# Designed miniproteins, single chains, continued (3): the designs that were tried, part 6

Each design is a single chain, and the fold is of that chain. pLDDT is the mean over its residues in the fold that is shown.

## One batch from the design tools (miniprotein)

Design m8188
Fold by ESMFold2-Fast:
Structure m8188 (fold): chain A 87 residues (1-87)
Amino acid sequence: PELTEEQREEFYEIFTELTDYLIEKRPELREWAERLRAEVEARRDELTLQDVKELGALIVYLLEKYGPDPLLEELLARVQRLIDELS
């Protein structure tokens, strides 16, 4: 299934909140987060369910690496809702 405009907007909102949070909390990740933002923007019309799943996997990785975080847990729940809607 193709993402709806609303699903794409939710993806970008989650992604923006995640990258803003990472830049603020982990300045060492700034360059990486800025490159990731540019990559996602370049692919905005090509976003798929796989991209949503990869965003979820990234948040899981961050939770494993840095430990429990209420914002990351909320963002992961939002990603999981998108996956459920698209599946």
Scores: mean pLDDT 80

Design m8189
Fold by ESMFold2-Fast:
Structure m8189 (fold): chain A 95 residues (1-95)
Amino acid sequence: SPEVEELKARLEKIVDELIRLSQELDTAIKNKDFEKVKELIEKMRKLVEEASRLIDQLREATKDDPELGGLIMKYRVLLLAVEGQIFAAEKILEK
């Protein structure tokens, strides 16, 4: 449906941005740019929350679609990895 394609496009855009920000976060940590680390954590947390909402909307719209189920699982794994990276970065800021 057009609504499903719009949700997929929005989710893909957010995921692409999260991948880019994840790389920037690693670079900021290596450079000990703690102000940039804080800014990236805040931005990434908001995008993770938005992606999670879109995944829930996509799941509701596409019940019983096995191809979309695979895509949703792929995005969920990515979000878990990003959340783990954010957690590790926050622990570095505590030291």
Scores: mean pLDDT 86

Design m8190
Fold by ESMFold2-Fast:
Structure m8190 (fold): chain A 113 residues (1-113)
Amino acid sequence: MEERIREAVRRALAALEAGTPSVVEKISDDVALVITLIENGTAHVAGGYRPSEGKVSEIAKNTKLRVVVALRRTADGKLELVNVSAFGETDEDSKKARELAEIVRRILEELLA
């Protein structure tokens, strides 16, 4: 599981660096990782994040369990972790999502350092 999450995070970070503002990576059919770059002046989230309109948000909402990552670009041009949020359709899915969010947070802290 961790290797699949690590590769999904790496692909998402590469897409953000290539100019994509929001990325969805499917870890499995029931699990999605959403990584988005927050623009200046956007409300900082977990509570204030609104998914982007269109296909990215459709893919994210159709999974049972998702981890949503908010990143910000610093003045130095580096990516900084703002927040990691976890969502599940049931209490059990929410618990699994939180466990995955902790793995995602750790991987991001490694890759962004």
Scores: mean pLDDT 69

Design m8191
Fold by ESMFold2-Fast:
Structure m8191 (fold): chain A 70 residues (1-70)
Amino acid sequence: SEKEGVIARLEEQAAKGDLRALRELGHYYVMEKEYDTAISYYEQAIALDPDDELARNGLAFAKAMKAKAA
């Protein structure tokens, strides 16, 4: 489907170190309630740019949602 095509493209861009793609995948997996996957993508973004406030805030949110779901 179109949705799967968009996610596959984001995964390819993220594998190449695209910071925006990493953040978008983090957000997507938070919405899907797959918090461990979301955390992994945000941690990859922070590893590339430790000053990325959007990625740091996304990571904190994903960790908080995971803790609340447990």
Scores: mean pLDDT 87

Design m8192
Fold by ESMFold2-Fast:
Structure m8192 (fold): chain A 91 residues (1-91)
Amino acid sequence: MAEEILSAFLVYVVNKVFEKKGIKEMTPRQKELVEKYEELLAWLKENTDPSLSLAERLAIAMARAVGFSDEEIAKLKNANELDAAVLRKLM
C-alpha cells in the first residue's frame, strides 16, 4: 500500500511536470504507471473527501503511508505544510 501510493505520487509529479512542459507522448512503462495511478484514484474517491483537490488527497494518502496520524495530517493541512512534511519524511 505505501509503495503503491509512493509510486502513484511520483507518477503524479512526473505527469504535472510533463503537462507544464507540453509533453503529450508516453512510453509503455509510463502508460502502465498511469493505469496504477487510476486504480489509486478510484480507491481515493471511495476513501477520501471528494471536495479536496487530487494533489491534496494524494498528499493525505502519502502522509498516512509514511506514518502521520489523522490529527497530525489535519494540523499540517491547516498550516499548508502537508506536502513539505511528507517530502521531509521521504528524504
Scores: mean pLDDT 61

Design m8193
Fold by ESMFold2-Fast:
Structure m8193 (fold): chain A 58 residues (1-58)
Amino acid sequence: SKLEEAIEYLLELAEKQGNEEAVALAKAAREALAKGDVDTARLLLAKAAELLGVDIPV
């Protein structure tokens, strides 16, 4: 799904930039999505994107 792709993209970007807070948020978003909590996954993804300076339509 687009949400899964966005989470993986931000996780890779956060890891490449060494932004530990963004990595933690992206991993938490992935876990929330795996549990079916789409709203929490979107919220955490948005926070990670903001920290990384990326605009992602989620």
Scores: mean pLDDT 82

Design m8194
Fold by ESMFold2-Fast:
Parts: structure tokens; sequence; C-alpha cells
Structure m8194 (fold): chain A 77 residues (1-77)
């Protein structure tokens, strides 16, 4: 579900390394052929806390869909 995917991504961003978060972004772009929003990329590059990226993550899951987002998350681990 969308809610489950948002929760999983937030947990991953709270506990993950910067390299893992960048792999997640790369996996999403590879799976979709679309670019991830600059706000999320910049937030990861600047090591922003997951709480500050919550709205961007929610929008990402809505835009790409929960199945694709969860697949990208598994590829990033």
Amino acid sequence: SLEEAVEKVLEFFENGTREQKLRFIAALEQLTGRTVPAELVQGVANDLPAEQLKEAIEELVRHYGPETVLRALELAK
C-alpha cells in the first residue's frame, strides 16, 4: 500500500547511509526512466534528517507508486 511504502522509505532514510539513499534514488530512476525531484536529491546530498524530507517522500510514493518505490528500496539495501 501507499502508506506502507511511505513508512518503509522513512525508516530506510532514518537508518540508512548516504550511499544507500543515493542507491535508492538511482534505482528509482533506473526502474522508471524518470528523474527524481531535485528537492529529494539535494536533501540526501546535504544529509537532511528524514523528518525534513517527509513531504518529498510522500509525494515520491504518490508519483511513482508504492510497488515501484518498494522495489527500488530492496535494490538499495
Scores: mean pLDDT 82

Design m8195
Fold by ESMFold2-Fast:
Structure m8195 (fold): chain A 85 residues (1-85)
Amino acid sequence: MEEEFKQLIKQMEDDLRKSGYSDDQINRAVDVTEAVARKLLEYYRRGEISEEEAREMFRQLANLSFVRPDISVDEALEWVDEYVK
């Protein structure tokens, strides 16, 4: 799962770069997605979400970060918390 998340983040970075996004926008999207991945892995390790739920949530947020590279880390983490609750 951790390696899967790293691969998805790398793919997102490459896709944003090919789409003409700035380095600042790409770095922000990567930072957001990495923070979300870490939080989802924490919830999964604590038994609060299933592996399937963690993967689905990560995929949804990776897609959101691609569409909205301006999203803040705090907004993304709040969205994860609201989903898990």
Scores: mean pLDDT 77

Design m8197
Fold by ESMFold2-Fast:
Structure m8197 (fold): chain A 77 residues (1-77)
Amino acid sequence: KLKEEYESYVKKINEYNEMAKKYRQLADEYRSLYEAGVDERAKELADIYRSLATYYEMKAKEFENKANELKKKIEDE
């Protein structure tokens, strides 16, 4: 069912957006620690978490595009 597949993509979008949000928060926290001079290693962790956040943001957009394609097909029925 196209509707069932659409719901699956919406679930994936939500999961990836939550992961992206989590990693953005971690990146911001470690950036703040580095700027405060608390931990030199915090810069490396901030960079890693920022990259992970970007990755999940890209995955969310990918599934959003797939969901939009399915929505058009459902509307054309």
Scores: mean pLDDT 83

Design m8198
Fold by ESMFold2-Fast:
Order: structure tokens, then sequence, then C-alpha cells
Structure m8198 (fold): chain A 59 residues (1-59)
């Protein structure tokens, strides 16, 4: 989706992280929001994906 691609682009610009971790963080953020039937927007997906990525980079 366009939202997922924009979020991945923003995460690649901010973080020196493996692509696999970026893709996993975005996938997990989208799955969480879809579980709550929330609209998928960059403004909703990005903060959640960023948090997941930051946690995974420290683990």
Amino acid sequence: SEVEEEVKKKLREKFDAPEELIEEAVRDAVAFLEGFKMELTVERVYPLAETILEVNLRA
C-alpha cells in the first residue's frame, strides 16, 4: 500500500537499520491497527512502526 511504502521510506531516512527489521516493524504496526479497525494513515502507522523498530534495534 502507499501508506506502508511512505512509512518504510521515512524509517529508512531516519534509521540505519536492516531492511528486514523495517519491513517487520511496518507489518506489525499495520496488523495492530487493522485489528482495531483503524484507518491506515501515515500519521497512525509511522509512530507505531518507529516505536516497534526502536525496541527491536535494542533487543
Scores: mean pLDDT 84

Design m8199
Fold by ESMFold2-Fast:
Structure m8199 (fold): chain A 81 residues (1-81)
Amino acid sequence: DLEKKREEILKRLAELEAEVEAVRQEILALDPDATGSLPDLAAKDPRLQPLLQRLQAIRAEIEELVRENGEEFMTELSDEV
């Protein structure tokens, strides 16, 4: 069931994207004028350190999903472009 696996991966990516958006909303709540990368912001404000750790964990999971399934995703994207 290649189609079921694809749906599960897309669902997990959507969940991870929602978690990234939640982290971004927490950053904006702490500093509404925040611009730049989260690592740079976290270096200046220790309140952002837990959010940086969460974002790093989410990014690592996204990179793992893309690495494990990236060849299939890249093929599907190539067919649309």
Scores: mean pLDDT 68

Design m8200
Fold by ESMFold2-Fast:
Formats: structure tokens, sequence, C-alpha cells
Structure m8200 (fold): chain A 65 residues (1-65)
């Protein structure tokens, strides 16, 4: 289920960002964008889930700046 995987990624990314000292609102925003980007990268570019998550997080942080 696509939506379930996206939500699991979002939760894990948010937890990681909170552990790194991000504000809860910022962590949530970045996690949502990163999870959506990761899902698109897997679907559209055929990246592995780990590579897609890493790129999605990097893109989300860059977008937030």
Amino acid sequence: MEEKLRKELEEKIEQSLLALGYDPETAREIARYAADEAMKLVKDEGLSLGEAVARGVANAIRRAE
C-alpha cells in the first residue's frame, strides 16, 4: 500500500529530524516533503528506497532554506 509506506517514511524521517534538534513544525514539514519526494523517486526513477529517502531528505532541507 503506497499510502502506508509513505506514512511510515514520514514518521521515521520526522523522528530522525527531532533527534537532530529540529523544531517539531519544521521536522514535520521536511518529513512530509521528503516522504512524498522519496515515493516519487522510487516510482518515477526506479531508485532504491534508501537512495530515494536520502535524496528526498536532502531536497526537502534545501527547499526549506
Scores: mean pLDDT 79

Design m8201
Fold by ESMFold2-Fast:
Structure m8201 (fold): chain A 61 residues (1-61)
Amino acid sequence: SPLEQLRTVLSTMSKEEQLAVARQLARRLGYSDEEIEELLKKLETMSKEEQIDFILELFAK
């Protein structure tokens, strides 16, 4: 599935690279700057695996 392909790509990235992807995706989905900063703050507290799962949830919206 497209989401499984994305999971594979994200798993090759660093946490910093994953955060950059999340920021870009959130902007494209129309999130405000305040919402993006809150989202990224939450992601920074997560493990790499939890961060990937959160990003995949954003793609599912």
Scores: mean pLDDT 80

Design m8202
Fold by ESMFold2-Fast:
Structure m8202 (fold): chain A 70 residues (1-70)
Amino acid sequence: DVLEQLVKAVKLVANNLGYKISDEEARKIAERAVEKALADGRITPEDLAQGRLELLGPYLVEEVKEYIKK
């Protein structure tokens, strides 16, 4: 499941920045990152189906940073 792998990646990014977040928070961040990457044309639905998680790396980092700024 690509989303479960992205949730794990989001939690690792947050932990590296000194923050603990819940699985629910990580899912929201991951879903928003995917939505933005698709809207920007940086990834395709086919990339997601193939598990191209590295393409989402910058989007995950930026969404975590935006989330913790609140």
Scores: mean pLDDT 80

Design m8203
Fold by ESMFold2-Fast:
Structure m8203 (fold): chain A 75 residues (1-75)
Amino acid sequence: SEVEREMEEARRRVEELAREAGLSREEVAEGLRKVAEANERAARAAEAAGDEELAAEARLKAEGARALADELLAE
């Protein structure tokens, strides 16, 4: 699926960037959770403005960021 492909591409990109930057999995996961929070706020603002497509996109990005953060911290 498109979501699975996007998640795998994002995970590989995040892992490579973290390795180059010397960041821990916990530091990367914290950053991803902040991205999720920002997109959750954007989704609520879009929904209040009646922009359902933007709200759906922001929610998808937030869910993806949280899922990626959780996967990075999984044993």
Scores: mean pLDDT 80

Design m8204
Fold by ESMFold2-Fast:
Structure m8204 (fold): chain A 60 residues (1-60)
Amino acid sequence: SMEELIKEAEKKLEEAVKNKWSPDEVHKLETELLSKAKTSEEKKKLAELVAKAYEEIEKQ
C-alpha cells in the first residue's frame, strides 16, 4: 500500500540523514523506492521525501 511504502521510505531516509549518506547512496535508495511505486501520487510523495532528506544532509 502507499501508506506502507511511505513509512518504509521515511524510515530509510531518516537513517540516510542520520548517517550522512553520499548523494550516490541516496540516489540508489530513491531508485529502489521509485521502483516500488505504482501511482503518480506515490512517486510524487517519494520525490518530496527524498528532496527533504537531501536538504537535511546538506544542512549538516
Scores: mean pLDDT 83

Design m8205
Fold by ESMFold2-Fast:
Structure m8205 (fold): chain A 107 residues (1-107)
Amino acid sequence: MAEEYEKLGEEYLKQGKNLEAGQMFLEAGLIYFNQGKYEKAAEMFDKAIEAAKNDNDLLSRAYSNLGQAYFKLGKYEEAKQYYQKALSLSPDSQRIQQNLQTTQSRI
């Protein structure tokens, strides 16, 4: 399942369909995250960020999910940095604000 979204993302990149590629990588990352594969999830969220740099909504979602993946890996400094980036794009997000505060308390 996740591998199919990852492959589709790579195919969209080859076609120059960067936004669609970013969406596919985001979906792959979410599936890997739900499977407890946090390192693979982080890799997919990084690909989503690179693919859709000009889409603030997707970028904010990808940064927030990447922060969650690093939090699950115990990488609290990296998690903090990505939550801060997500919050800069979505400053009214109470969820990102709470996740950032929780992460800072672990550092």
Scores: mean pLDDT 87

Design m8206
Fold by ESMFold2-Fast:
Structure m8206 (fold): chain A 77 residues (1-77)
Amino acid sequence: SKEALRYLMEAGVYFLAGAVYRVLGDLELARRYYEEAIRYAERGLELAREAGDEQLEREAEGMIEGARRAVEEIERE
C-alpha cells in the first residue's frame, strides 16, 4: 500500500531523529521524536493490515516496539 509505506517512511525519519538526539543527550527532544515515530508507525500498521501487506505489518510492529523501548529507557534515564 502506497499510504502504509508513506507513513512507515515518515516513522523511520522520526525514529532516526529520536536516536540522533538521544546520542546528543537531548532526551526531551529524543522522546518527542520517538513518540511521533510510534504514531506514524501505528497508522502505517493499520493501513498495512487493511492491505494484507505482511512485510509492512512486521516492519511497523518492529518500529513501534523499538521506539516504545527507547521511550521507556529514556524515562528511566
Scores: mean pLDDT 88

Design m8207
Fold by ESMFold2-Fast:
Structure m8207 (fold): chain A 60 residues (1-60)
Amino acid sequence: SLKEKLDEIIEKIREAKTLQQIRDYANEGLLLLAEDPSATPEDVQRLQEVVREAIERLKA
């Protein structure tokens, strides 16, 4: 399902060790959401929030 695939990508973003890995997984997630008609604005917001938190984690 979309939710399971998105959750997997989010977990990869949370475990990412470099900014490039965050960028690559974020792009994968955005593409997944763009291609799935069941994707909601809340799914996009959740992905963006996780990306923001992961970037802050690596910069700290």
Scores: mean pLDDT 86

Design m8208
Fold by ESMFold2-Fast:
Structure m8208 (fold): chain A 60 residues (1-60)
Amino acid sequence: MVKIELEFEDVLKLVGEALRIIGDFPEAKLSIEGGKLTVEVPDDPEVIKELEKLKEEIEK
């Protein structure tokens, strides 16, 4: 399992992206603390790459 952390300034945006991630990656485990979303996924390079791409788009 690999953990990817996404940081959000907007709680509503965090919730919306969390729901999207659950829909796209049903094997993912999500944790939310202090405006930070931690996504734990299987060691799948394709899934990790897509989540890192999503992190870059969100953190712009």
Scores: mean pLDDT 73

Design m8209
Fold by ESMFold2-Fast:
Parts: sequence; C-alpha cells; structure tokens
Structure m8209 (fold): chain A 67 residues (1-67)
Amino acid sequence: SAAAQKRAIDNNEEQIVVLRKLVEEGKKGALDRLAQQYENLAWLYRTMGDEEKAKEYEAKAEELRAS
C-alpha cells in the first residue's frame, strides 16, 4: 500500500540521518552502512516508479563506496 511505502521511506530517511552522524564521528563501517541505506532507498523509489530518484540514490551509494 502507499501508506506502507511512505513509512518505509520515512524509516530509511531517519536511519540515514543517524548514519551520517556516525560517519562524522568516524565510526568504522558507518560509510558502508550509509551506502546500503541509500541502496535501500533507491530500491523503494524504483518500486514506486520514480526512476530518477532511484538513480540519484544509487549514484550517492556508489560515490560513498568509491571514497
């Protein structure tokens, strides 16, 4: 349902906020976890038909992994 998809996106965005703080604190593995959350968000947008946002978040995940 649309409500369940919105809740999944909101939960992912909350996790991204926490993970960005962990990255700033230098926590080991936080970059990999942040990249994984961007990949999850890209998948959610793709299932909703938003291909532009899906590609945007995939690119963000790739840049984190390349760093």
Scores: mean pLDDT 84

Design m8210
Fold by ESMFold2-Fast:
Structure m8210 (fold): chain A 68 residues (1-68)
Amino acid sequence: SMEDLLAEIERLRAEAVHAVAQRAPREEIERLLGRILEKARETGDERVVASAETFVANLRAEYDARQA
């Protein structure tokens, strides 16, 4: 259901934020970000997809800044 997909996206977003804070390997971060985008696409909702894309871009930038 849409509600289940949204709940999974929120769980994955929290997990990705935690992984960045824990300095997890890039491969693990990218796996989580890929799953967020996949679940966002499954909703078919353009607003959900746009929100997920913005989140992913911001978290990638934060991760890269922390590695520099």
Scores: mean pLDDT 86

Design m8211
Fold by ESMFold2-Fast:
Parts: structure tokens; sequence; C-alpha cells
Structure m8211 (fold): chain A 96 residues (1-96)
């Protein structure tokens, strides 16, 4: 996915644009929502990041999306919620 490559290269605005283009083709693309969330998280937009991770998780539960959601709550100082989502991420990883 080009959006994932842009995210890995720290091109966060490009990653957002590419992920939005993928969502126009497939609105149920969980990976594209996870990339949007991760890009917003890196830009310090934690509330927007949470919204996108929640959308990703409604489509498909992944360890990555739960871990990133936990990190976003940690950045907001909501440590109890962060712990809950990190535990969900760990549980999914143990099932692999």
Amino acid sequence: MKAKEALDQEKYEEAIKLAEEELKKDPNNSEAYTILGAAYLKLGKYEEAIEYFEKALKIKETSEAYALLGLAYEKLGELEKAKEYYEKALKLKEEE
C-alpha cells in the first residue's frame, strides 16, 4: 500500500492523502483507517487518531490498531484506557 510506504518514510501528510484515496475506492479498508490514525498520531492530533483507529477496529480487529489506540490514549494522559487497549493488543498477538 502506497499510504503505508509514505507513513514509514515519515511523510505523514502524503500518507493521509493516499489513505483517503484508498478509502474512496474501498470504504471498508481497515488498513487505510489504521494508516490515517497513525499519521494523525505522529502529527500530535490524538483525538482524530483515536476516531480513525476506532473505525479500523469496527471493520477488523488487529493487534496493531489496538496498540496504536493505547498509545493515543497514553499521549492524552488517559492511562487506564491506554492499559486496557494495550492488553487487548497483547491478547490478539498471543492468538497468532
Scores: mean pLDDT 85

Design m8212
Fold by ESMFold2-Fast:
Structure m8212 (fold): chain A 71 residues (1-71)
Amino acid sequence: LEELRKKEIEAYKVYEEAYKKALEAFEKGDVEKAIELLREGAKKVAELSPELAPGFEELAEKAIAAFKKEA
């Protein structure tokens, strides 16, 4: 239980860091870099926990769509 929980927390932190960096790139006007950083984050989550990958991939695509609409 603790081992699974640690992997879940680590995956979430990886995505959160990627989202933070993507948001910084977006605020600087680099939308393409922001999209790349979000996709990289989702990919790293897939490497840590394949079971969580679809959820984080969906979150990344929704964030990308929001960035494109707001830009």
Scores: mean pLDDT 77

Design m8213
Fold by ESMFold2-Fast:
Structure m8213 (fold): chain A 98 residues (1-98)
Amino acid sequence: MKREALVAALSAEGQAGNTLLRARKAATELGSPEAQELLERAQRFADEVTKGMKEARELAESGEKVEEALEQAKKLLKEAIEAGREVDREAARLREEQ
């Protein structure tokens, strides 16, 4: 429903933002080209999630495409969570190799 779609979209944006913060922390802590690349990837993904969230929110607010908005928001959330896991795994690996 509209509320569920909005919550999912906000959660996706929050996940992407937190992933970006964690990637930046890793880049600052490690200072390596690999960590910098991880930060760049996280930034690109955060930009994409922000765009998708705005689209899903507009669809949900229109009332006509609430089901489509919910599906879009859920996909964004799933992608944001998975991207965050990959960033965390890679950052942990890079730290372990130091």
Scores: mean pLDDT 78

Design m8214
Fold by ESMFold2-Fast:
Structure m8214 (fold): chain A 83 residues (1-83)
Amino acid sequence: MLTREQLQELAKANLEKWRKEFEEKKHTLSEEEQKIAELVLKALEALAEGNYEEAARLLREAAELSSDPEARQLLLEWADYVE
């Protein structure tokens, strides 16, 4: 299992890639999906800064907005993983 420090490094290495993917796909997303994606990107920014508590909070907020039970569960599991 990755440590929080390893997750932070992964976030730092991939944040720009994930932002570009969001920009490319945002026009195909609903308003709700765009808001969820924005919260996830903010969570990844917090994670890259080492703010694990804020990252977890933002992921839980994204889960709350998700109407998809599978996506909601994944986001909550990810939030618990980063603590």
Scores: mean pLDDT 78

Design m8215
Fold by ESMFold2-Fast:
Structure m8215 (fold): chain A 61 residues (1-61)
Amino acid sequence: IEELEKDIKELKEKIEKLEAELEEMLADPEKYSELEIQELEGLIALLEAEVAFLEKKLKEL
């Protein structure tokens, strides 16, 4: 239980950092490639799906 809550917290913190990085990249798109932006967006979406999965497991426990 504690380990699952810790994993969720760590993933949410990672998502927040990546979202802040994405906002910086979108504010200055000439410094970053379209591929780099897409890769970061994809990673954020993947981590959000992981959080949703873990939160569902926590509710079922």
Scores: mean pLDDT 80

Design m8216
Fold by ESMFold2-Fast:
Structure m8216 (fold): chain A 62 residues (1-62)
Amino acid sequence: APLQANQDAREAAQRAAEKGEPAIGKTVDAKDNTIITLEIYPPVVDEDGVPSYPFKVLKEEK
């Protein structure tokens, strides 16, 4: 399960699913507190019915 600290990225994934469009969300890398900006795409469901959320890293900030 995603950490509560990554809620913004999780909410972006929900928006992408609802709108069928990429959504932008931020997460924090706990190793060095780097702020990572992600472009999260609508979910893709495989043959087993498992959803995956493709994403792209847009930016990293320290």
Scores: mean pLDDT 72

Design m8217
Fold by ESMFold2-Fast:
Structure m8217 (fold): chain A 71 residues (1-71)
Amino acid sequence: KSPLELEIGEKVEEILFSNASLEEKIAKFEELYKNSKDKELVKKQLLKAAEFLRSVGRDDLAEKVEEIAKK
């Protein structure tokens, strides 16, 4: 994996496992997407995060993350 892919993956995990509110997590994911040099790579990592969130019953957050990835 590229260093950038690893860096983005780590940032996504940090947001996912933080104690932040749902609204704060969504805002951080949107910021990550907006400020990224490689939007397709961010979309890929966000879709993986959404799959994980659905597996743990967080469909509300997963739907919002998927909306960002579909832009």
Scores: mean pLDDT 80

Design m8218
Fold by ESMFold2-Fast:
Structure m8218 (fold): chain A 66 residues (1-66)
Amino acid sequence: SMDELMKQGMIELAEAIKKSGGDKKLADEAKEAAKQGDLEKATELIKKVPQSIRDKALQILLEEDR
């Protein structure tokens, strides 16, 4: 389902943000919100991450999708 895909995508993005040097607490809170199905909260937490860190996280996800 779309909700399952969005939930999984947000969890993976939060983990990639941590790997990219993003705030661990903020990323963990976003991951937990996504696991609980609170996609609005997860999205708002992710938006607080600097764009440069989000760009690095997206690159990591693209490299893992080999």
Scores: mean pLDDT 80

Design m8219
Fold by ESMFold2-Fast:
Order: structure tokens, then C-alpha cells, then sequence
Structure m8219 (fold): chain A 60 residues (1-60)
């Protein structure tokens, strides 16, 4: 159902946004390597969410 896809996409986006806010709050306490690792992880999660959304819509 489209409504279930919308709810899942919102939940995924909210989790990513929460991680971004957490990262920004902790950024000053992190080393450069830690910051780079967190940015890469966040980018990977965004890409995965995008691909998952596309696949689910294609399966509809």
C-alpha cells in the first residue's frame, strides 16, 4: 500500500535527520577521521533509503 510506503519513508528520513543532528551536536568533540567516517555512514544510509524507496515503488 502507498500509505505504508509513505510512513516507512518518513520514519527512515526522521532517523537519518536525528543522526545528522546528533553528529552536528558532537562534531566539536570528534576527530577529523571520526567526522569523515560519520559523514560516509550518513551518505550511505541516504543512498540506501533512496534505492529502497525506488525498489518498493517499482514493486507497486
Amino acid sequence: AVAELAAESRAGLEKILEKIRQFLAEKSKMTKDEQEARVKELNEEIIKLSKATQERYAAL
Scores: mean pLDDT 78

Design m8220
Fold by ESMFold2-Fast:
Structure m8220 (fold): chain A 68 residues (1-68)
Amino acid sequence: MEELRQRLEELIAAGVSPEDALRKVIREALEKGVDLSDIVQATLDLALRAGLSAEAFVKILEEEKKRV
């Protein structure tokens, strides 16, 4: 869980958009078999603080789940 949070923070700090950073972290975590609930708990607060709406977060999550 801490690894996902750090990864998201690093991508945003490197200038990746919050949307693209979140998509990348979710995709990498799903490929590794991380539980969806653990991904949400690790990333939701950071994504919201970075300017994503809860609606945008859910949409990204649904899209990446289909693309795994």
Scores: mean pLDDT 81

Design m8221
Fold by ESMFold2-Fast:
Parts: structure tokens; C-alpha cells; sequence
Structure m8221 (fold): chain A 71 residues (1-71)
């Protein structure tokens, strides 16, 4: 669904704006690329890696994983 992809992109952009650390932004860009390429498995693996590294973002990252399951 295009609408679900747009919601995911909005969440990723918002996270990048709120956390402009280059390493964090690079990881978000890799996740966005995986989603655009249809590699949902890679996107989920990267999101799980982010949950371990940034536990304060767990709820938002889990929301993105949930949205990916709806694609």
C-alpha cells in the first residue's frame, strides 16, 4: 500500500530530524532504501538492530515493523 509506505517514510524523516546524529541518520537511510527496494526482511533486521542500539525508540520502531507487515 502506497499510504502505508508514506506513513513509514514520514516516521523515518521525523526520527532523522529529531535525532540528527550521522550514524543514526545513515541507518535510517539504509532502512528507507531497503523498503523502497522491497527488501522487507532487511528493513526488519535493521529496525531490530536499531531497537537494541536505541531502546528509547523501541515503541516507534515497533510501529514501523507493524506497518511493514501490512505491506
Amino acid sequence: SEEIKEEIERLLVRMALENPDPEFVALLNEIGRAIREGDIEKAKELLEEMKKKYPELEETLERIIELLDQL
Scores: mean pLDDT 83

Design m8222
Fold by ESMFold2-Fast:
Structure m8222 (fold): chain A 59 residues (1-59)
Amino acid sequence: SDLAVRLLVHEGGLSREEAEEVVRLIEEGRYDEAARLLAKHLGLSMERALASAKALSTL
């Protein structure tokens, strides 16, 4: 989870609070909500955002 937060902040340009919210949603199994937030912040399609959320769950 710490690595996922750091990647979202440094690679994705999210604030720490935004990154922590994404990671919290992933930890709760709320992948669709995490993907929506990633799509909004990173400009990704929902398909790519969902894939990213699932990849972050492995960190």
Scores: mean pLDDT 83

Design m8223
Fold by ESMFold2-Fast:
Structure m8223 (fold): chain A 71 residues (1-71)
Amino acid sequence: GEREARELYEKGKELLLQQKYKEAVELFRKALELAPPEEKPEIYNNLSQALLGLKKIEEAKELNRKAAQLL
C-alpha cells in the first residue's frame, strides 16, 4: 500500500544519491505501482533523474568499448 510505496521511494532516493541508477529505477517503478496519484509526480521526477544517470553511464561504457578497439 501507500506506506510500502513511501519506503520504496525513500530507498530509491538513497540509491540515486549513491549513483546506483539501475537499482534506483527498479525501486521507483515499484513505488509508482503502489503510490497514490498525488505522490506520483515526485516519484516520476526522481525516476527521470535516475534514467538520465543510467543513460549517461551506458553511453560512457559504449565510448570506452569503442576506444579500446582502436588499440
Scores: mean pLDDT 82

Design m8224
Fold by ESMFold2-Fast:
Structure m8224 (fold): chain A 77 residues (1-77)
Amino acid sequence: SNDEMYEFALNFIKEQEDKVKSGLSLEEAKARYQLNVSVLKMMLEIFRDGPAEKVKEVEELLEQETKKLKEVQNKLA
């Protein structure tokens, strides 16, 4: 179901963030955030005809993860 996919995506993103916090390199952190952004973009495609509130939550999370990705990219430049 859409709710199960939403919960899966949130748990997956949390797992990636926990791995970043466990002392991964900036390059590995970048890879994890790139994966999070990709997962959230897929969720928006799946949710395109879904409840507006869930779509908004995924859009806001995508914005947050994109900002984290840019921060790591800036540290690597």
Scores: mean pLDDT 79

Design m8225
Fold by ESMFold2-Fast:
Structure m8225 (fold): chain A 57 residues (1-57)
Amino acid sequence: MSKEELDLEVEAALHRMKASVYRLIASRPSLSEEEKEQALKLAQEHYEKAEELEKKA
């Protein structure tokens, strides 16, 4: 049980970090609009996954 909670918390933290990285990628001025949209989509997906995992922990 405690290991499952720790695994969920670690996965949530990793997804939050990935969301931040993708937001940073999306902020780069050299990216095309399509690349920015894809990066923002990935950022949102990782953020939502982190929220899901935190609810299960």
Scores: mean pLDDT 79

